Designed miniproteins, single chains, continued (5). Designs and how they scored, part 69

Each design is a single chain, and the fold is of that chain. pLDDT is the mean over its residues in the fold that is shown.

## One batch from the design tools (miniprotein)

Design m18390
Fold by ESMFold2-Fast:
Structure m18390 (fold): chain A 67 residues (1-67)
Amino acid sequence: MITPLALAAAEVIMANPSRALSARELAEALGVSQATASRAASEVAKEEDGRYVLSPEAEAFIRSYLA
């Protein structure tokens, strides 16, 4: 099950045209610590070079979870 914070992180990443955000950017957007943002983002995205990247498959999963 996706946590509410992980779902919020996915929505923030999906709103970004690059589909990639750093832990710092996610922490600022979500109002949490970078460690908390990293844990939430890792439920839905892959960490690549310090950024959390949302794949098309993960985006489809989030969309189906919200349906």
Scores: mean pLDDT 79

Design m18391
Fold by ESMFold2-Fast:
Structure m18391 (fold): chain A 81 residues (1-81)
Amino acid sequence: SELEAALRALEEELRPEAERALAEGRFGEGTRELWERALRALRELLERALAEEEDPARRAELREILERLAEYEAAVEAALA
């Protein structure tokens, strides 16, 4: 699916950078901004996928993922406040 392909592409782009940051101990402002941008991009991708999805079962699955993402985003925002 387009969603699976996009998630795979995002994972392949972010994984090497995240692994490098971890190996170098570079968890600072730049890393935080990267994670915030990644989370926003993922939400936008999922919202577009839901808007275009015709299969009721996949729509239900996408809604559940969006709800979990919203809870995660709220938890991260609270932790950073």
Scores: mean pLDDT 67

Design m18392
Fold by ESMFold2-Fast:
Structure m18392 (fold): chain A 84 residues (1-84)
Amino acid sequence: SEEELELIKKFLNESLDPEIAEKVFELILALEKDINDKEAVKKALEELKKLDAPQFLLDLVEQLLKDPSLFHEFRKRLLEAAKK
């Protein structure tokens, strides 16, 4: 839902550098539209590397590239964290 996406966006902006948060949120929007959008995942990974994003985040994005089905679990965990 749009309300859930706004909560996730706010949480990312409070938890990460604004530029990194923006790239993560762009990836979430792309995967909400098409979970198999491997080009969006590859683009996000390269942009996050340029921004010197934390290794755990790079590892998560690489896992999404290998297994798109992990997106639903990651989105759920982000939403749960945003509600705390």
Scores: mean pLDDT 85

Design m18393
Fold by ESMFold2-Fast:
Structure m18393 (fold): chain A 111 residues (1-111)
Amino acid sequence: DLEKEAAEKVKALLEALARAAGAEAEVEIEEVEKLSETTVKVKARATLRRPGLPPGVLEVEFTLAKDADGNLGLEEMDVLHIDDAAAALLGGAARLPEIVASFTPAEKREA
């Protein structure tokens, strides 16, 4: 199930992103939209928690596509919402693309 695989991958990505920032993530999948037989759009909300800090909220839209080998990878990521607490925890919105790039397939990585 392409939609289920995409949702699970997005959840794992957001959990890994939070862990890289020294936080835990509680991820809610808000919307999964199949755009084609190989492309899915996923909207997710993550609540980021770190001891001693207020919880932060991040909402992101991901576009994922299957490659020629059938592997589902991240094609596009748009931050829809980031509050001050999440921005402070992640080191600001500017660092989010850099962190997420580590989870992009090698063929999609920029030099």
Scores: mean pLDDT 74

Design m18394
Fold by ESMFold2-Fast:
Structure m18394 (fold): chain A 89 residues (1-89)
Amino acid sequence: SAAREEAERAVEEAARLLAELAEAAKAAGLTTAEEVEAAFPEAVARLGELQERIERAVAELRAAGDDASAEEVHRRVGQAIADAAAIIA
């Protein structure tokens, strides 16, 4: 489905960007979300855009009755966030 393909693309880009941002923040010694946003404002803005795209795609999947794909998308987002947090820690 178009919604599933959109969700897959947005999640993959978000996961990659989160990992890159986490590595950059760690290398720069940044410890707060405010410092990360100040240092990488365009990357943070892009993550916000990707989150909105993911939320729209998840809503479309649920509207189509594809709850399993919607749950998988949320699980992958959660994993990407956890992986990024582990890099910073």
Scores: mean pLDDT 85

Design m18395
Fold by ESMFold2-Fast:
Structure m18395 (fold): chain A 55 residues (1-55)
Amino acid sequence: AQELASKQTSGLITGRPLTTAVYNEKLKMALANPASAAVINPVEAPDSKLVLVPL
C-alpha cells in the first residue's frame, strides 16, 4: 500500500488504471512519442480514490 502511495504522490494520478491493456498501449505510444510518456501514467486513471495521496 505504501509503495503504491509513493507512486501516486510522485506525480502519478492514483495509479489505478482502468485496464493494464490500455496502459500498455499508451506505453507503446510513449516510446514513439516521449511527450505521451507523461500521459500514460496519470491520465487514464484519474478517478481512483481507493488510494489516498498523502503527499
Scores: mean pLDDT 47

Design m18396
Fold by ESMFold2-Fast:
Structure m18396 (fold): chain A 77 residues (1-77)
Amino acid sequence: SAALEAAKAAARAALSPEAAEQFGRALDTGLQGARESRSVALAALHGLRELAEEAAKQGATDAARAIYDRAVAVLEA
């Protein structure tokens, strides 16, 4: 989806390549889990939040917030 690609693009712009890849994988896992179980979706959201908090610690607070908000929007769709 366009929202998924936008979230991954935002991560690539703000995070290291390794962190952006981890974020993309966590988001893909969260989307799969949301179809199977709410608890799996909640665990994925927790992991995505931790990645956003790491970006904020590196001084990218606004980017981290935007990345997390995009991820939540994708998982709730």
Scores: mean pLDDT 70

Design m18397
Fold by ESMFold2-Fast:
Structure m18397 (fold): chain A 85 residues (1-85)
Amino acid sequence: DALLARARAIAEEAEARLTDEQLAQIDAIMEEAGERARRMVAEGVPVDEALVEAERAALPRVGAVLGLSPEETEALLAARLAREL
């Protein structure tokens, strides 16, 4: 998919140029996502479903830090979910 390929290229280029502050923001978002997934699993949610929900919540925030559009971020999320299914 051309949209997904473009989104990945933009994300990779942005990651190569990230500031320390942007890296700290992404680290915090990913830590919160991990905590959310672990809490859901502890509450009886299957690990695959917990990971999908945590990623769905985290990816738009990471995309915003990387400068991705909402559509580009959604394309990345859809590709990840399709791979899991």
Scores: mean pLDDT 73

Design m18398
Fold by ESMFold2-Fast:
Structure m18398 (fold): chain A 65 residues (1-65)
Amino acid sequence: IADSIDVDELKKAIEGLLKELEKDPSNPTLFAALGVLITAADLAGDTELAEEGRKKYREIVEKDK
C-alpha cells in the first residue's frame, strides 16, 4: 500500500477543508491545514490541484476585505 502522497486523497482533503472554511472563514487552524495540503499537492507533482487549492484559499481570505 502506497503511503506516499495520493492525489485523490489530497483532493478530497482539500475540498473538505475548503467547505469547513466556508462555514468558519475566521479559523486560522483551517487556513494552516489547507496550506499544508496545498504544499503536499505541489510535492506530489499535481500543480493543477495545488493552484486550484490556492485560488479557492485566496478567494475565501480576500472576500472578507
Scores: mean pLDDT 73

Design m18399
Fold by ESMFold2-Fast:
Structure m18399 (fold): chain A 102 residues (1-102)
Amino acid sequence: MSAEEIKEKLIEHGLKIIEEAKHLSDFEREILESFVRMYASITKEAIERGKAYPEKEEQLLKALDLLIEGSINNKPIDRKELAKLYEEAGEKETAKAIRELM
């Protein structure tokens, strides 16, 4: 699967979650949509640079879910699970940074 295809899937997935969250203000929606697009672009660049595995699409989608759902539901993000998902996706430096912030 191409880095571009994964970028498109991440954007589609994230925007769908935001659309289903009817309690969000227009401002909160714009922030989350900007975050989703930024996350997808960073992930695309990581794949193109060999820092993330395109075959680990499920892990990348789950990481996005944890980040967005934490914001939408005002619950703390499971940083241990987030770090694990990034490590499994090949983003070892990102996983290390998340663990160091814990």
Scores: mean pLDDT 80

Design m18400
Fold by ESMFold2-Fast:
Structure m18400 (fold): chain A 68 residues (1-68)
Amino acid sequence: SMEEVEKIVKETEEELKKIYEEAKSEEEFINQVEKLFRKLNERLKGAPKELVDKAEKRMLELLSKILS
């Protein structure tokens, strides 16, 4: 459902922020972000394509802001 996708996205945003705060190196940050995005894709498996695309766009926008 749309509500489940929104919950997954919010939980992923909070995990991304924690990774940024807790990572000890750039390599660790990259590795943890890759794992997080893989987990996000698995959790969104079977969701409508439009909701998946919206979630991915939101995550990329947040990542861009954190790295800026």
Scores: mean pLDDT 80

Design m18401
Fold by ESMFold2-Fast:
Structure m18401 (fold): chain A 61 residues (1-61)
Amino acid sequence: MRVLLRVPASAEPVLVRAVVTGEARVLASERVGDKMLVEVEFPSREAAEALAERAGAEILE
């Protein structure tokens, strides 16, 4: 499923690890101040929520 995440820039290593391990696929990203807006495809809603919690990110609807 596709979700839009608002991610603190400091959490970029968490996103990189998720992409490298195949947990997430980044479709688009944009830097907005000290945050990143990242469009990500996940295998499930639970995977998206788990990554958002680890990264301190907000799931945008």
Scores: mean pLDDT 79

Design m18402
Fold by ESMFold2-Fast:
Structure m18402 (fold): chain A 76 residues (1-76)
Amino acid sequence: MEKVLIVLGKGVDKDRVKAIILELGGKVLSEDETTIVAEVPDVEKLVEALRAAGYNVFYQKLSTGDFDYLIQVSPA
């Protein structure tokens, strides 16, 4: 499992993003108004699923800190 910080842009449906995480075998650890912290088995599959759902996705691997990846999700 990889720990990801997901930053949600304006107009992104948070519940839809959470549903995608759960369908891919991930889990939501915490959330607030604009972020989701999750664990996912495969970041590439999460990015592909979010893009298939119609979102613009930027992601990067983090070398240090509490998260393995930063993911930014915005409306397409």
Scores: mean pLDDT 85

Design m18403
Fold by ESMFold2-Fast:
Structure m18403 (fold): chain A 58 residues (1-58)
Amino acid sequence: MKEEVKQTILELVTAKRAGDVEAVGKALARLKKLRFEDKVPDSVFVEAGLEAREELER
């Protein structure tokens, strides 16, 4: 699940940088599903976000 959250965050950031509104919407919907339907813990989102940021920073 953490890797899935991380990949979705990376996709969201990439879509925002590209101005791809449809891809941004899809990534946000995926994050919402992971958080509210799949009930992934907030701690996993924090860890995934830090790892995604590290990957985006050279």
Scores: mean pLDDT 79

Design m18404
Fold by ESMFold2-Fast:
Structure m18404 (fold): chain A 90 residues (1-90)
Amino acid sequence: TEQEKADEAVKIFKEAYDKVYELLKEGTEEAYKKALEVLKEAARKALELGIKKEDIIEQIEHLAEVLKEKLPEQAKTIEEMRDEVIEEIK
């Protein structure tokens, strides 16, 4: 159902959020690259499950907003990561 797909998308991006947040706290270039790959993999998994691109983009934007609230000093890096993942799935 539409609700089941929405719930699965939330779960995928919640798990991605936890991993990305831990990596971003490390503050290294290597950790940032790993965080980007985690987010890209989450987007790919969501696409494979048949979740609409528009819904995936909304989840990525929401995840980035929450991360910027937690790590305001990394706002630009988080925005660049968000934009790169969205560009890949367009």
Scores: mean pLDDT 84

Design m18405
Fold by ESMFold2-Fast:
Structure m18405 (fold): chain A 108 residues (1-108)
Amino acid sequence: SREIAEELRRLVEEAIEAVKRGDLERARELFTRALRLVDEVHGGEGAAEFAVLVLGEVEATYGDPELVEKVREVLLEAAREISEEIAERFERLVREYEENKAKAEAES
């Protein structure tokens, strides 16, 4: 579990850096590897939830809407390479996350 967590962190960090430099193909490969590892341990639901957490962390860390959008697109493509079910679940969870965030910001 700890070894997998360290590998996931490394893959995600490398993928985000690839997006930042415009290497979207490399980013997709790295995110696909990360999501596949999560899918093997936690199933498709876990993989989709992990992808949303990654997107939220990018938003929180960088505050760059263009970077967040690019990471979202690459994560969606990576999810589709594993299964359409994971991709559909990821899109649904991202929509729910954005709706909840908008409501929280409106109440603040």
Scores: mean pLDDT 85

Design m18406
Fold by ESMFold2-Fast:
Structure m18406 (fold): chain A 85 residues (1-85)
Amino acid sequence: SALELVMRHEVAEALPLVEEAIRRAEERGDKEILELLKKIKELMEQMLENPSMELAEEYVRLRKEAIERAEERGDEEILKLLKQL
């Protein structure tokens, strides 16, 4: 469907941003945000293969948690990357 194609395209463009956020979290030793970012990447990869409403809702939930943790920790670079998703 057209919606599935749009979702796959947007997720494919967002993957490099999540990978950059993961790299920055690893450099900072932030294990909690790193774990959230890895879960977001896994969901994005699943959405590329089989897009679903359930995966989209989980993605939104985890993205919100990652943003809240980045804000709490003052991680401006990761926060900027997450807001671009």
Scores: mean pLDDT 81

Design m18407
Fold by ESMFold2-Fast:
Structure m18407 (fold): chain A 71 residues (1-71)
Amino acid sequence: SSFYEKVEKEIEELRKKLLELMKQGKVSYQQALRGLSLLTEVWLLIKQKSPKEEIEAKLEEAKRLLEELEE
């Protein structure tokens, strides 16, 4: 569906951003693992066709972590 497609694209952009931060040495190993883990969890929820609310909640958690890593 268009909802799942939009979230999947957003995960791709967030993953790309996290990998760039890792490449630049701007995040610790532990921070990088946490970020990748959260993004993977959102992706798995999409694959399992989980409820929209559950996907949105986990995606928001991932976004908040990435915002914190930029500070």
Scores: mean pLDDT 83

Design m18408
Fold by ESMFold2-Fast:
Structure m18408 (fold): chain A 99 residues (1-99)
Amino acid sequence: MSEAEKRLAELAAEYRRIGEQLNAASPEERPALLRQAAEVLLEAARLLLESGKISREQLAALAATLRAELEEAKARGELSPEEAEILEAYIAELEALAA
């Protein structure tokens, strides 16, 4: 197993742990957990792109899907302003990696 594959497995475990915490989190705890999730996902995206496991086109498609989901969640009132800003920053960084 490559070091990149080992790191991706560690990031996947971290992301699952953060997801479990988000399900149990109070509103005031959610922004910090979302920032942690974004950092994990950005590192994973970079490793996948650098290792050739994902193309820039695939990453761009993912970013577009997430942007649409963010706008829908905002329209439904499901996100605080701080949560929306964190997710917007994450999507912008994915778009930059895909460029």
Scores: mean pLDDT 86

Design m18409
Fold by ESMFold2-Fast:
Structure m18409 (fold): chain A 80 residues (1-80)
Amino acid sequence: MLELEAELSLVLMQIWIGARTGDTEFLERARERALELGERDPRAAERAAEAFERGARISPEAREAAERAAEELREAARRA
């Protein structure tokens, strides 16, 4: 679990940075990595979804991308 937790921490930081900067490409890369982590642990997908939901409230420019990422991650968590 050490590797997964370290990778999740990095993804959560990437979501935060992408939300603060409005960088939709950076958020898309974070989404892809969060989905990979979610395949290993659905709780990781849930935590990433929550981070994207918070990001959508911070960045109007990236809001749509962040909300879509959050929904996709919550759906992935439900499938596990």
Scores: mean pLDDT 80

Design m18410
Fold by ESMFold2-Fast:
Structure m18410 (fold): chain A 65 residues (1-65)
Amino acid sequence: DIEPLVRELVTKAYEVFPFRVPLEELIRRALERVKENLHLFDPSKGSFERWVGGLVEEVVRETFR
């Protein structure tokens, strides 16, 4: 189950950056991004947690803009 991991990572980012969107909206965007790209995960390139972290960081950067 990916939701707890995504929620934890987004919540930590939300505490550090001044977002104008609600926390639940940012979590939804990040979770959607991970689910849409789940088929692209390659375990030979790194851990699942690191890969999810990269996608969460991308959503955080896009939302901050």
Scores: mean pLDDT 78

Design m18411
Fold by ESMFold2-Fast:
Structure m18411 (fold): chain A 92 residues (1-92)
Amino acid sequence: KVKEVIDEAIKKLKEFAEEASRLGPEGQPLADLAKGTIEELKKLRDNPEEAVGFLEAAADTVRELSKLMTPEAQRLGDRLAEFLREAAEKLK
């Protein structure tokens, strides 16, 4: 289950990164954060406790970044932050 949750999270994060990239330069910070999150989750695939802490921290970072963005990018950031929190909850 843990590896399946992380693999599904990686798949969804790829979708978020693509959606953020379609916003152009305005979405680039979210796209970069989603890509970085994918790379770290691959390393944490066998460590659910660290994955939880990492996902919660990533959600907080997205929330802070989104405050400085356009309304469209903020909505994407809010969805990404919520997704990251839900992924962390599924690993508990």
Scores: mean pLDDT 83

Design m18412
Fold by ESMFold2-Fast:
Structure m18412 (fold): chain A 56 residues (1-56)
Amino acid sequence: PPPAPALSPEQARVAGEIAGALNKIGDKLDEALKYKRETGKFKPIPKVKPVEVPPA
């Protein structure tokens, strides 16, 4: 394969950070898809707010 072009230190660092962020996003997407797969295709994943309800 052809040699990779020289990147600036900033570009290399950003690329690494992006790879890390994508990995984290991948984990979250995997969990979301797993939930959808287990619960059913027609059930959307509800987006909940950080609000707790008091006990009965």
Scores: mean pLDDT 66

Design m18413
Fold by ESMFold2-Fast:
Structure m18413 (fold): chain A 72 residues (1-72)
Amino acid sequence: GLLSEETQKVIKEATELLLKMSKEAVPEGIGLVLRGIGDALDAALRGESDEVQTKRAQESLDELKELAKKYG
């Protein structure tokens, strides 16, 4: 596929976290997940390494984790 297996695992983790978040955090959480997917896809389409692709997805997952902490 276009995205590496490692990048797909990060996106899956972000999606699973989003489904466990409080309802109030979900709209912002959706935005973060979509941005991570978009950034990873942009890196892949530009021919960036799988490591750069995964890093972009991970940056959004890390922001999602911080959002989850704010809402409990």
Scores: mean pLDDT 84

Design m18414
Fold by ESMFold2-Fast:
Parts: C-alpha cells; structure tokens; sequence
Structure m18414 (fold): chain A 73 residues (1-73)
C-alpha cells in the first residue's frame, strides 16, 4: 500500500510549515517503517539521511533527502 508515500508527503509538509522537530521525527519514523515494510530499500536509505538532517537542524538537507526518497518509491 501507499503508506510510505503518505508519510513522506506529510513529513515534507510539516517540515516546510516549520512544525516542531519531534513531530517531523515522528512522521519520518513512520515513513521509514512503512518503506521497510514495502521493501523500498533505496527510499529507506534517503529517509534515514533525512532523519539525520532533521536531528542536525539541517532543514534543506532534510527536504532534499525526503524528495529523493519519494522519487525512489
């Protein structure tokens, strides 16, 4: 099912809207779990990089990696 895409889109919207870091991390974690369940290994790699970027406060890197994850679905 399209669960990984849904959470990636929600994480992108939250990040662009300046949502709290913990909310973005929660959405990214859900996206990673869904992508793993769906067997989307390349998307998982980019989502993990996006999570690291959010933890580091690098919003631009987080958005870039989320867009790459979406393309890898």
Amino acid sequence: MEEAKKYIDEALEALRAGAPRDEVISLLTKAILAAMDEGKEEAVKYLTEALRAVQAGDRDAAIENLEKAKEAL
Scores: mean pLDDT 83

Design m18415
Fold by ESMFold2-Fast:
Structure m18415 (fold): chain A 72 residues (1-72)
Amino acid sequence: MEKEELKKKAVETLNEIDERDYVSEELLKRTKEVAEAFGESVDENASAQEYRQKLGRILARLLGSTRAPPAP
Protein backbone atom coordinates (compact mmCIF):
# COMPACT_ATOMS: atom_id res chain seq x y z
CA MET A 1 0.00 0.00 0.00
CA GLU A 2 1.34 3.38 -1.04
CA LYS A 3 2.08 6.12 1.54
CA GLU A 4 -0.89 8.26 0.44
CA GLU A 5 -3.24 5.26 0.61
CA LEU A 6 -2.01 4.44 4.12
CA LYS A 7 -2.54 8.05 5.19
CA LYS A 8 -6.07 8.10 3.76
CA LYS A 9 -7.02 4.75 5.30
CA ALA A 10 -5.59 5.79 8.69
CA VAL A 11 -7.49 9.10 8.64
CA GLU A 12 -10.76 7.42 7.60
CA THR A 13 -10.44 4.73 10.26
CA LEU A 14 -9.50 7.24 12.96
CA ASN A 15 -12.46 9.48 12.02
CA GLU A 16 -14.89 6.55 12.17
CA ILE A 17 -13.61 5.46 15.60
CA ASP A 18 -13.90 9.07 16.78
CA GLU A 19 -17.47 9.44 15.44
CA ARG A 20 -18.67 6.07 16.78
CA ASP A 21 -16.57 6.14 19.98
CA TYR A 22 -16.04 2.39 19.65
CA VAL A 23 -14.18 -0.10 17.45
CA SER A 24 -16.26 -2.44 15.31
CA GLU A 25 -14.85 -5.56 13.61
CA GLU A 26 -14.52 -3.53 10.39
CA LEU A 27 -12.61 -0.72 12.12
CA LEU A 28 -10.36 -3.30 13.80
CA LYS A 29 -9.62 -4.81 10.37
CA ARG A 30 -8.70 -1.41 8.92
CA THR A 31 -6.53 -0.58 11.94
CA LYS A 32 -4.72 -3.92 11.55
CA GLU A 33 -4.15 -3.31 7.83
CA VAL A 34 -2.63 0.13 8.47
CA ALA A 35 -0.53 -1.04 11.43
CA GLU A 36 0.75 -4.17 9.62
CA ALA A 37 1.83 -2.02 6.66
CA PHE A 38 4.15 -0.32 9.20
CA GLY A 39 5.32 -3.62 10.70
CA GLU A 40 3.20 -3.21 13.83
CA SER A 41 0.67 -5.63 15.30
CA VAL A 42 -2.66 -4.57 16.79
CA ASP A 43 -3.96 -5.87 20.12
CA GLU A 44 -7.59 -6.84 19.47
CA ASN A 45 -8.33 -6.36 23.18
CA ALA A 46 -7.20 -2.71 23.08
CA SER A 47 -9.62 0.15 23.77
CA ALA A 48 -10.89 2.60 21.15
CA GLN A 49 -8.54 5.23 22.62
CA GLU A 50 -5.55 2.90 22.16
CA TYR A 51 -6.49 2.37 18.49
CA ARG A 52 -6.72 6.15 18.06
CA GLN A 53 -3.25 6.41 19.60
CA LYS A 54 -1.83 3.72 17.30
CA LEU A 55 -3.31 5.37 14.18
CA GLY A 56 -2.09 8.76 15.39
CA ARG A 57 1.49 7.45 15.65
CA ILE A 58 1.30 6.00 12.15
CA LEU A 59 -0.05 9.30 10.78
CA ALA A 60 2.69 11.22 12.60
CA ARG A 61 5.33 9.02 10.93
CA LEU A 62 3.72 9.59 7.52
CA LEU A 63 3.36 13.36 8.04
CA GLY A 64 6.88 13.67 9.48
CA SER A 65 8.47 12.45 6.26
CA THR A 66 6.33 14.94 4.28
CA ARG A 67 7.96 17.84 6.18
CA ALA A 68 11.42 17.23 4.68
CA PRO A 69 12.95 20.58 3.63
CA PRO A 70 13.58 21.20 -0.08
CA ALA A 71 17.12 20.99 -1.42
CA PRO A 72 18.86 24.41 -1.72
Scores: mean pLDDT 70

Design m18416
Fold by ESMFold2-Fast:
Structure m18416 (fold): chain A 90 residues (1-90)
Amino acid sequence: MTQEELDVDVEVALVEIQLAISKKAFERAKREGNLDLLKEVQKDYEKIIKRAEEVLKRAEETGNQRVSEDAKRILEEAKKLLEEVKKAIE
């Protein structure tokens, strides 16, 4: 195990935490009809998607199957939530 392998494990955990925070913000924005918060949540999901894609690439390059599966799950969920936010803004 190297520092790089540990960094990938930490990064996927941080991305999952960011997704959880953004999900709560989205629920609040929908309840309040807050368009500004919906736009911020959209940007957050876009950042989460990009970060999850970068983590997935590194996990696949190092053969870290656990992190790869976690990153794929996060990526799928974040993409679905991004589409929901876009529909809420329209």
Scores: mean pLDDT 83

Design m18417
Fold by ESMFold2-Fast:
Structure m18417 (fold): chain A 66 residues (1-66)
Amino acid sequence: ESQSLDIPLIVEGDSEENLIRSSQRVAERVRTAQQGTPVAESLAPEEVKAAAEKRLAAARAAVAAA
């Protein structure tokens, strides 16, 4: 299985225990944010897909431009 200690943004932390806790908290916040997407189930599936893909493309463009 993969090591859950692979944190791309390592904050200054002396102990691995703090690193693991930080990683879990970040993952939890990310998951919560993703689950809290303001998507209306009544919306057309094509429109939902387009919106999601646009967000992904924008994120990729931002990373590439950085």
Scores: mean pLDDT 59

Design m18418
Fold by ESMFold2-Fast:
Structure m18418 (fold): chain A 86 residues (1-86)
Amino acid sequence: MKKEIEELEKKIREIEEKLKKWYEENKDREEEWRKIAEELAEPYLAADPEERIELYAEFIRRVFGDEELAEEARELQLKFLELEKK
């Protein structure tokens, strides 16, 4: 189980690195993702852990316009959440 968690953490870090690179390359668009984050903030705070993962994926989808990246991030976070519950 720990080995599975370590592998998921590695994949999550790879996605986070891709997101960080996008933010650095698109600093001039910070107002756009700030607005999206503000719109999703209240639902996120009221959500349970699984719903928060859905909102995180929606944030990625809206900000980056990359449905594949959003779905991959969602799947990895859900798997990580399930492993933490075991």
Scores: mean pLDDT 75

Design m18419
Fold by ESMFold2-Fast:
Structure m18419 (fold): chain A 63 residues (1-63)
Amino acid sequence: ELFDKAIEAIKAGNYEEAARYVGELVRENTERGPVNTFSPEALKKLAEIGKVIIDRDEAEAAA
């Protein structure tokens, strides 16, 4: 749910709100395991969020 909210905020151009949700998602995953190891699912979600940001920035630069 936090992942979906982060993606929605990025698509809306609200990077401050997206950063808040991403931070909360990272915090939840850190609290559930060692700080030096993220679950594959947590890393995948973070990678998808990063890709959406990059894709959006590239689309903006292309305009």
Scores: mean pLDDT 66

Design m18420
Fold by ESMFold2-Fast:
Structure m18420 (fold): chain A 78 residues (1-78)
Amino acid sequence: AEKEKLLEEIERALAEARALAVEYLRANTSDEAELQRQIAQLEAQVAGQLELLRKAGVEDLRHALEQAREILAEARAL
């Protein structure tokens, strides 16, 4: 259904953005403890957003997909 497709696209975009953000953090952070803390915070934030989106309607998911694509574009520019 449409909701499932939107959620899959959002999850895919956020997963790619997260991977790129982690690569950036690894390249720019020399403190391993700080690096692990920042990665954990990023992963927790993404998981929390996805949980909220599972309760959202189709219109909210369309807006979230646009936001996820913007986040991915910003991550690709890192």
Scores: mean pLDDT 81

Design m18421
Fold by ESMFold2-Fast:
Structure m18421 (fold): chain A 98 residues (1-98)
Amino acid sequence: AEERNRLILELERVAKEAIQTLKEAGLDDQANEVSRLADEAIEALRAGDYETAIENLEKMEQVLKEAAKQSTDPEIQKKLNELIKRVEEIRERARELA
């Protein structure tokens, strides 16, 4: 499989987990924002626009970091921090493909 296609599939999985975790935390606005940012990043990756993909991934990281700070549930906070790390790894791989 092409590395870009693997990156897209990993981002789709991470976004799905992030959206679910945010919804479980009652953070529906943040879940909707993550969904939008992930869709924009995936579209950019498909177009070979790595600069736009990286920008949207950085914004997604910021939303997740804000959500982690607002969370009062240690398990949700732990899940969000793990998801942040996965988005950071995806962003680094996108830079390597640029």
Scores: mean pLDDT 89

Design m18422
Fold by ESMFold2-Fast:
Structure m18422 (fold): chain A 70 residues (1-70)
Amino acid sequence: MTEKQAQKIMDDSKKKGEELVKKGDVTTGMSEVATGGFKVSRDLPSLADKFLKEAGEQQQKLQKEYQERK
């Protein structure tokens, strides 16, 4: 896997996760972001720290948005 492919997978997972959380499916949205991060970190371990951090930051953003709506 190339860094460009990994970034695309991460970006797609972040966007899909955000859309799911906005629809009220927080669990599936968070799972989508986590799955993207895990897939990228497994297939590109040299950049795992970067992409796991990016996935974690997106999960925090989605969690904050969800909490602000409650």
Scores: mean pLDDT 77

Design m18423
Fold by ESMFold2-Fast:
Structure m18423 (fold): chain A 72 residues (1-72)
Amino acid sequence: MDPAVVDALEAAVDAGDEETVRRYLRQLGFSDEAIEAFLALPKEEQRAVLDLLRQSGSPEHAEAHILRLAAR
């Protein structure tokens, strides 16, 4: 995982730039379902997902976490 992509995602989340968030998540290989689920999460949970992505370097692990949060 490129740390610069995660940094750009964090900046876009903080700015409320949903178009940029969708673009970067799509480039990382997230499904459209996971992208829309991520954007529906509270901002605190969005940041926690990005922290997980930074720590794990795994889009698949981050996507699974998003879908678990959305199923609550």
Scores: mean pLDDT 82

Design m18424
Fold by ESMFold2-Fast:
Structure m18424 (fold): chain A 85 residues (1-85)
Amino acid sequence: MEALVRRVAEVLAELFESLLASYGYQVTSKRIRVEGDRATVEITGEKDGHTFTLRVEVVMEGDRVVIRNYEEALKALQEGLAAQA
């Protein structure tokens, strides 16, 4: 189970890195913490002196992997980028 949580966290980190890069951010920090049935993914990007951090939590619910705050994190990124346009 821990191996699955770690794998999902790694894939999410790669997706966030790609997403930030697609909006012109340079990824300055990529952090994955695994604590039993839980993993936290934190990606920080920088553009024009502004920093933006994406955080999500990956948890096991029985046999299912659940990504917390995923929609919230994506919405925050989109809104932050729209504010700079």
Scores: mean pLDDT 75

Design m18425
Fold by ESMFold2-Fast:
Structure m18425 (fold): chain A 94 residues (1-94)
Amino acid sequence: MKVDRARATGDEKGNVAGVGVSAKTPQEARDGALNGARGAMDGGGKLIGITVQESASGYAGGATVESKDPHLAAQNGARGAEEAGAPAESRTAK
């Protein structure tokens, strides 16, 4: 699996973590987002949704995971996306 870039964010106000990936095809974007979601769920969490959107530079995949620890979920999500072959960034967003 190949994705061009991955990002993960945790929400300080909520129990959700977001994982974003960039890829050349919609399938790679979906698969990268799913791998990020699996990483985010490793500490206990529920997948809420996966999206794939076309952009001028390719495709953007996103996954949202409900977690009791959104910061840890974001870190695990970034690691899962990196294992899918993308550089990943873990961030906290408000």
Scores: mean pLDDT 63

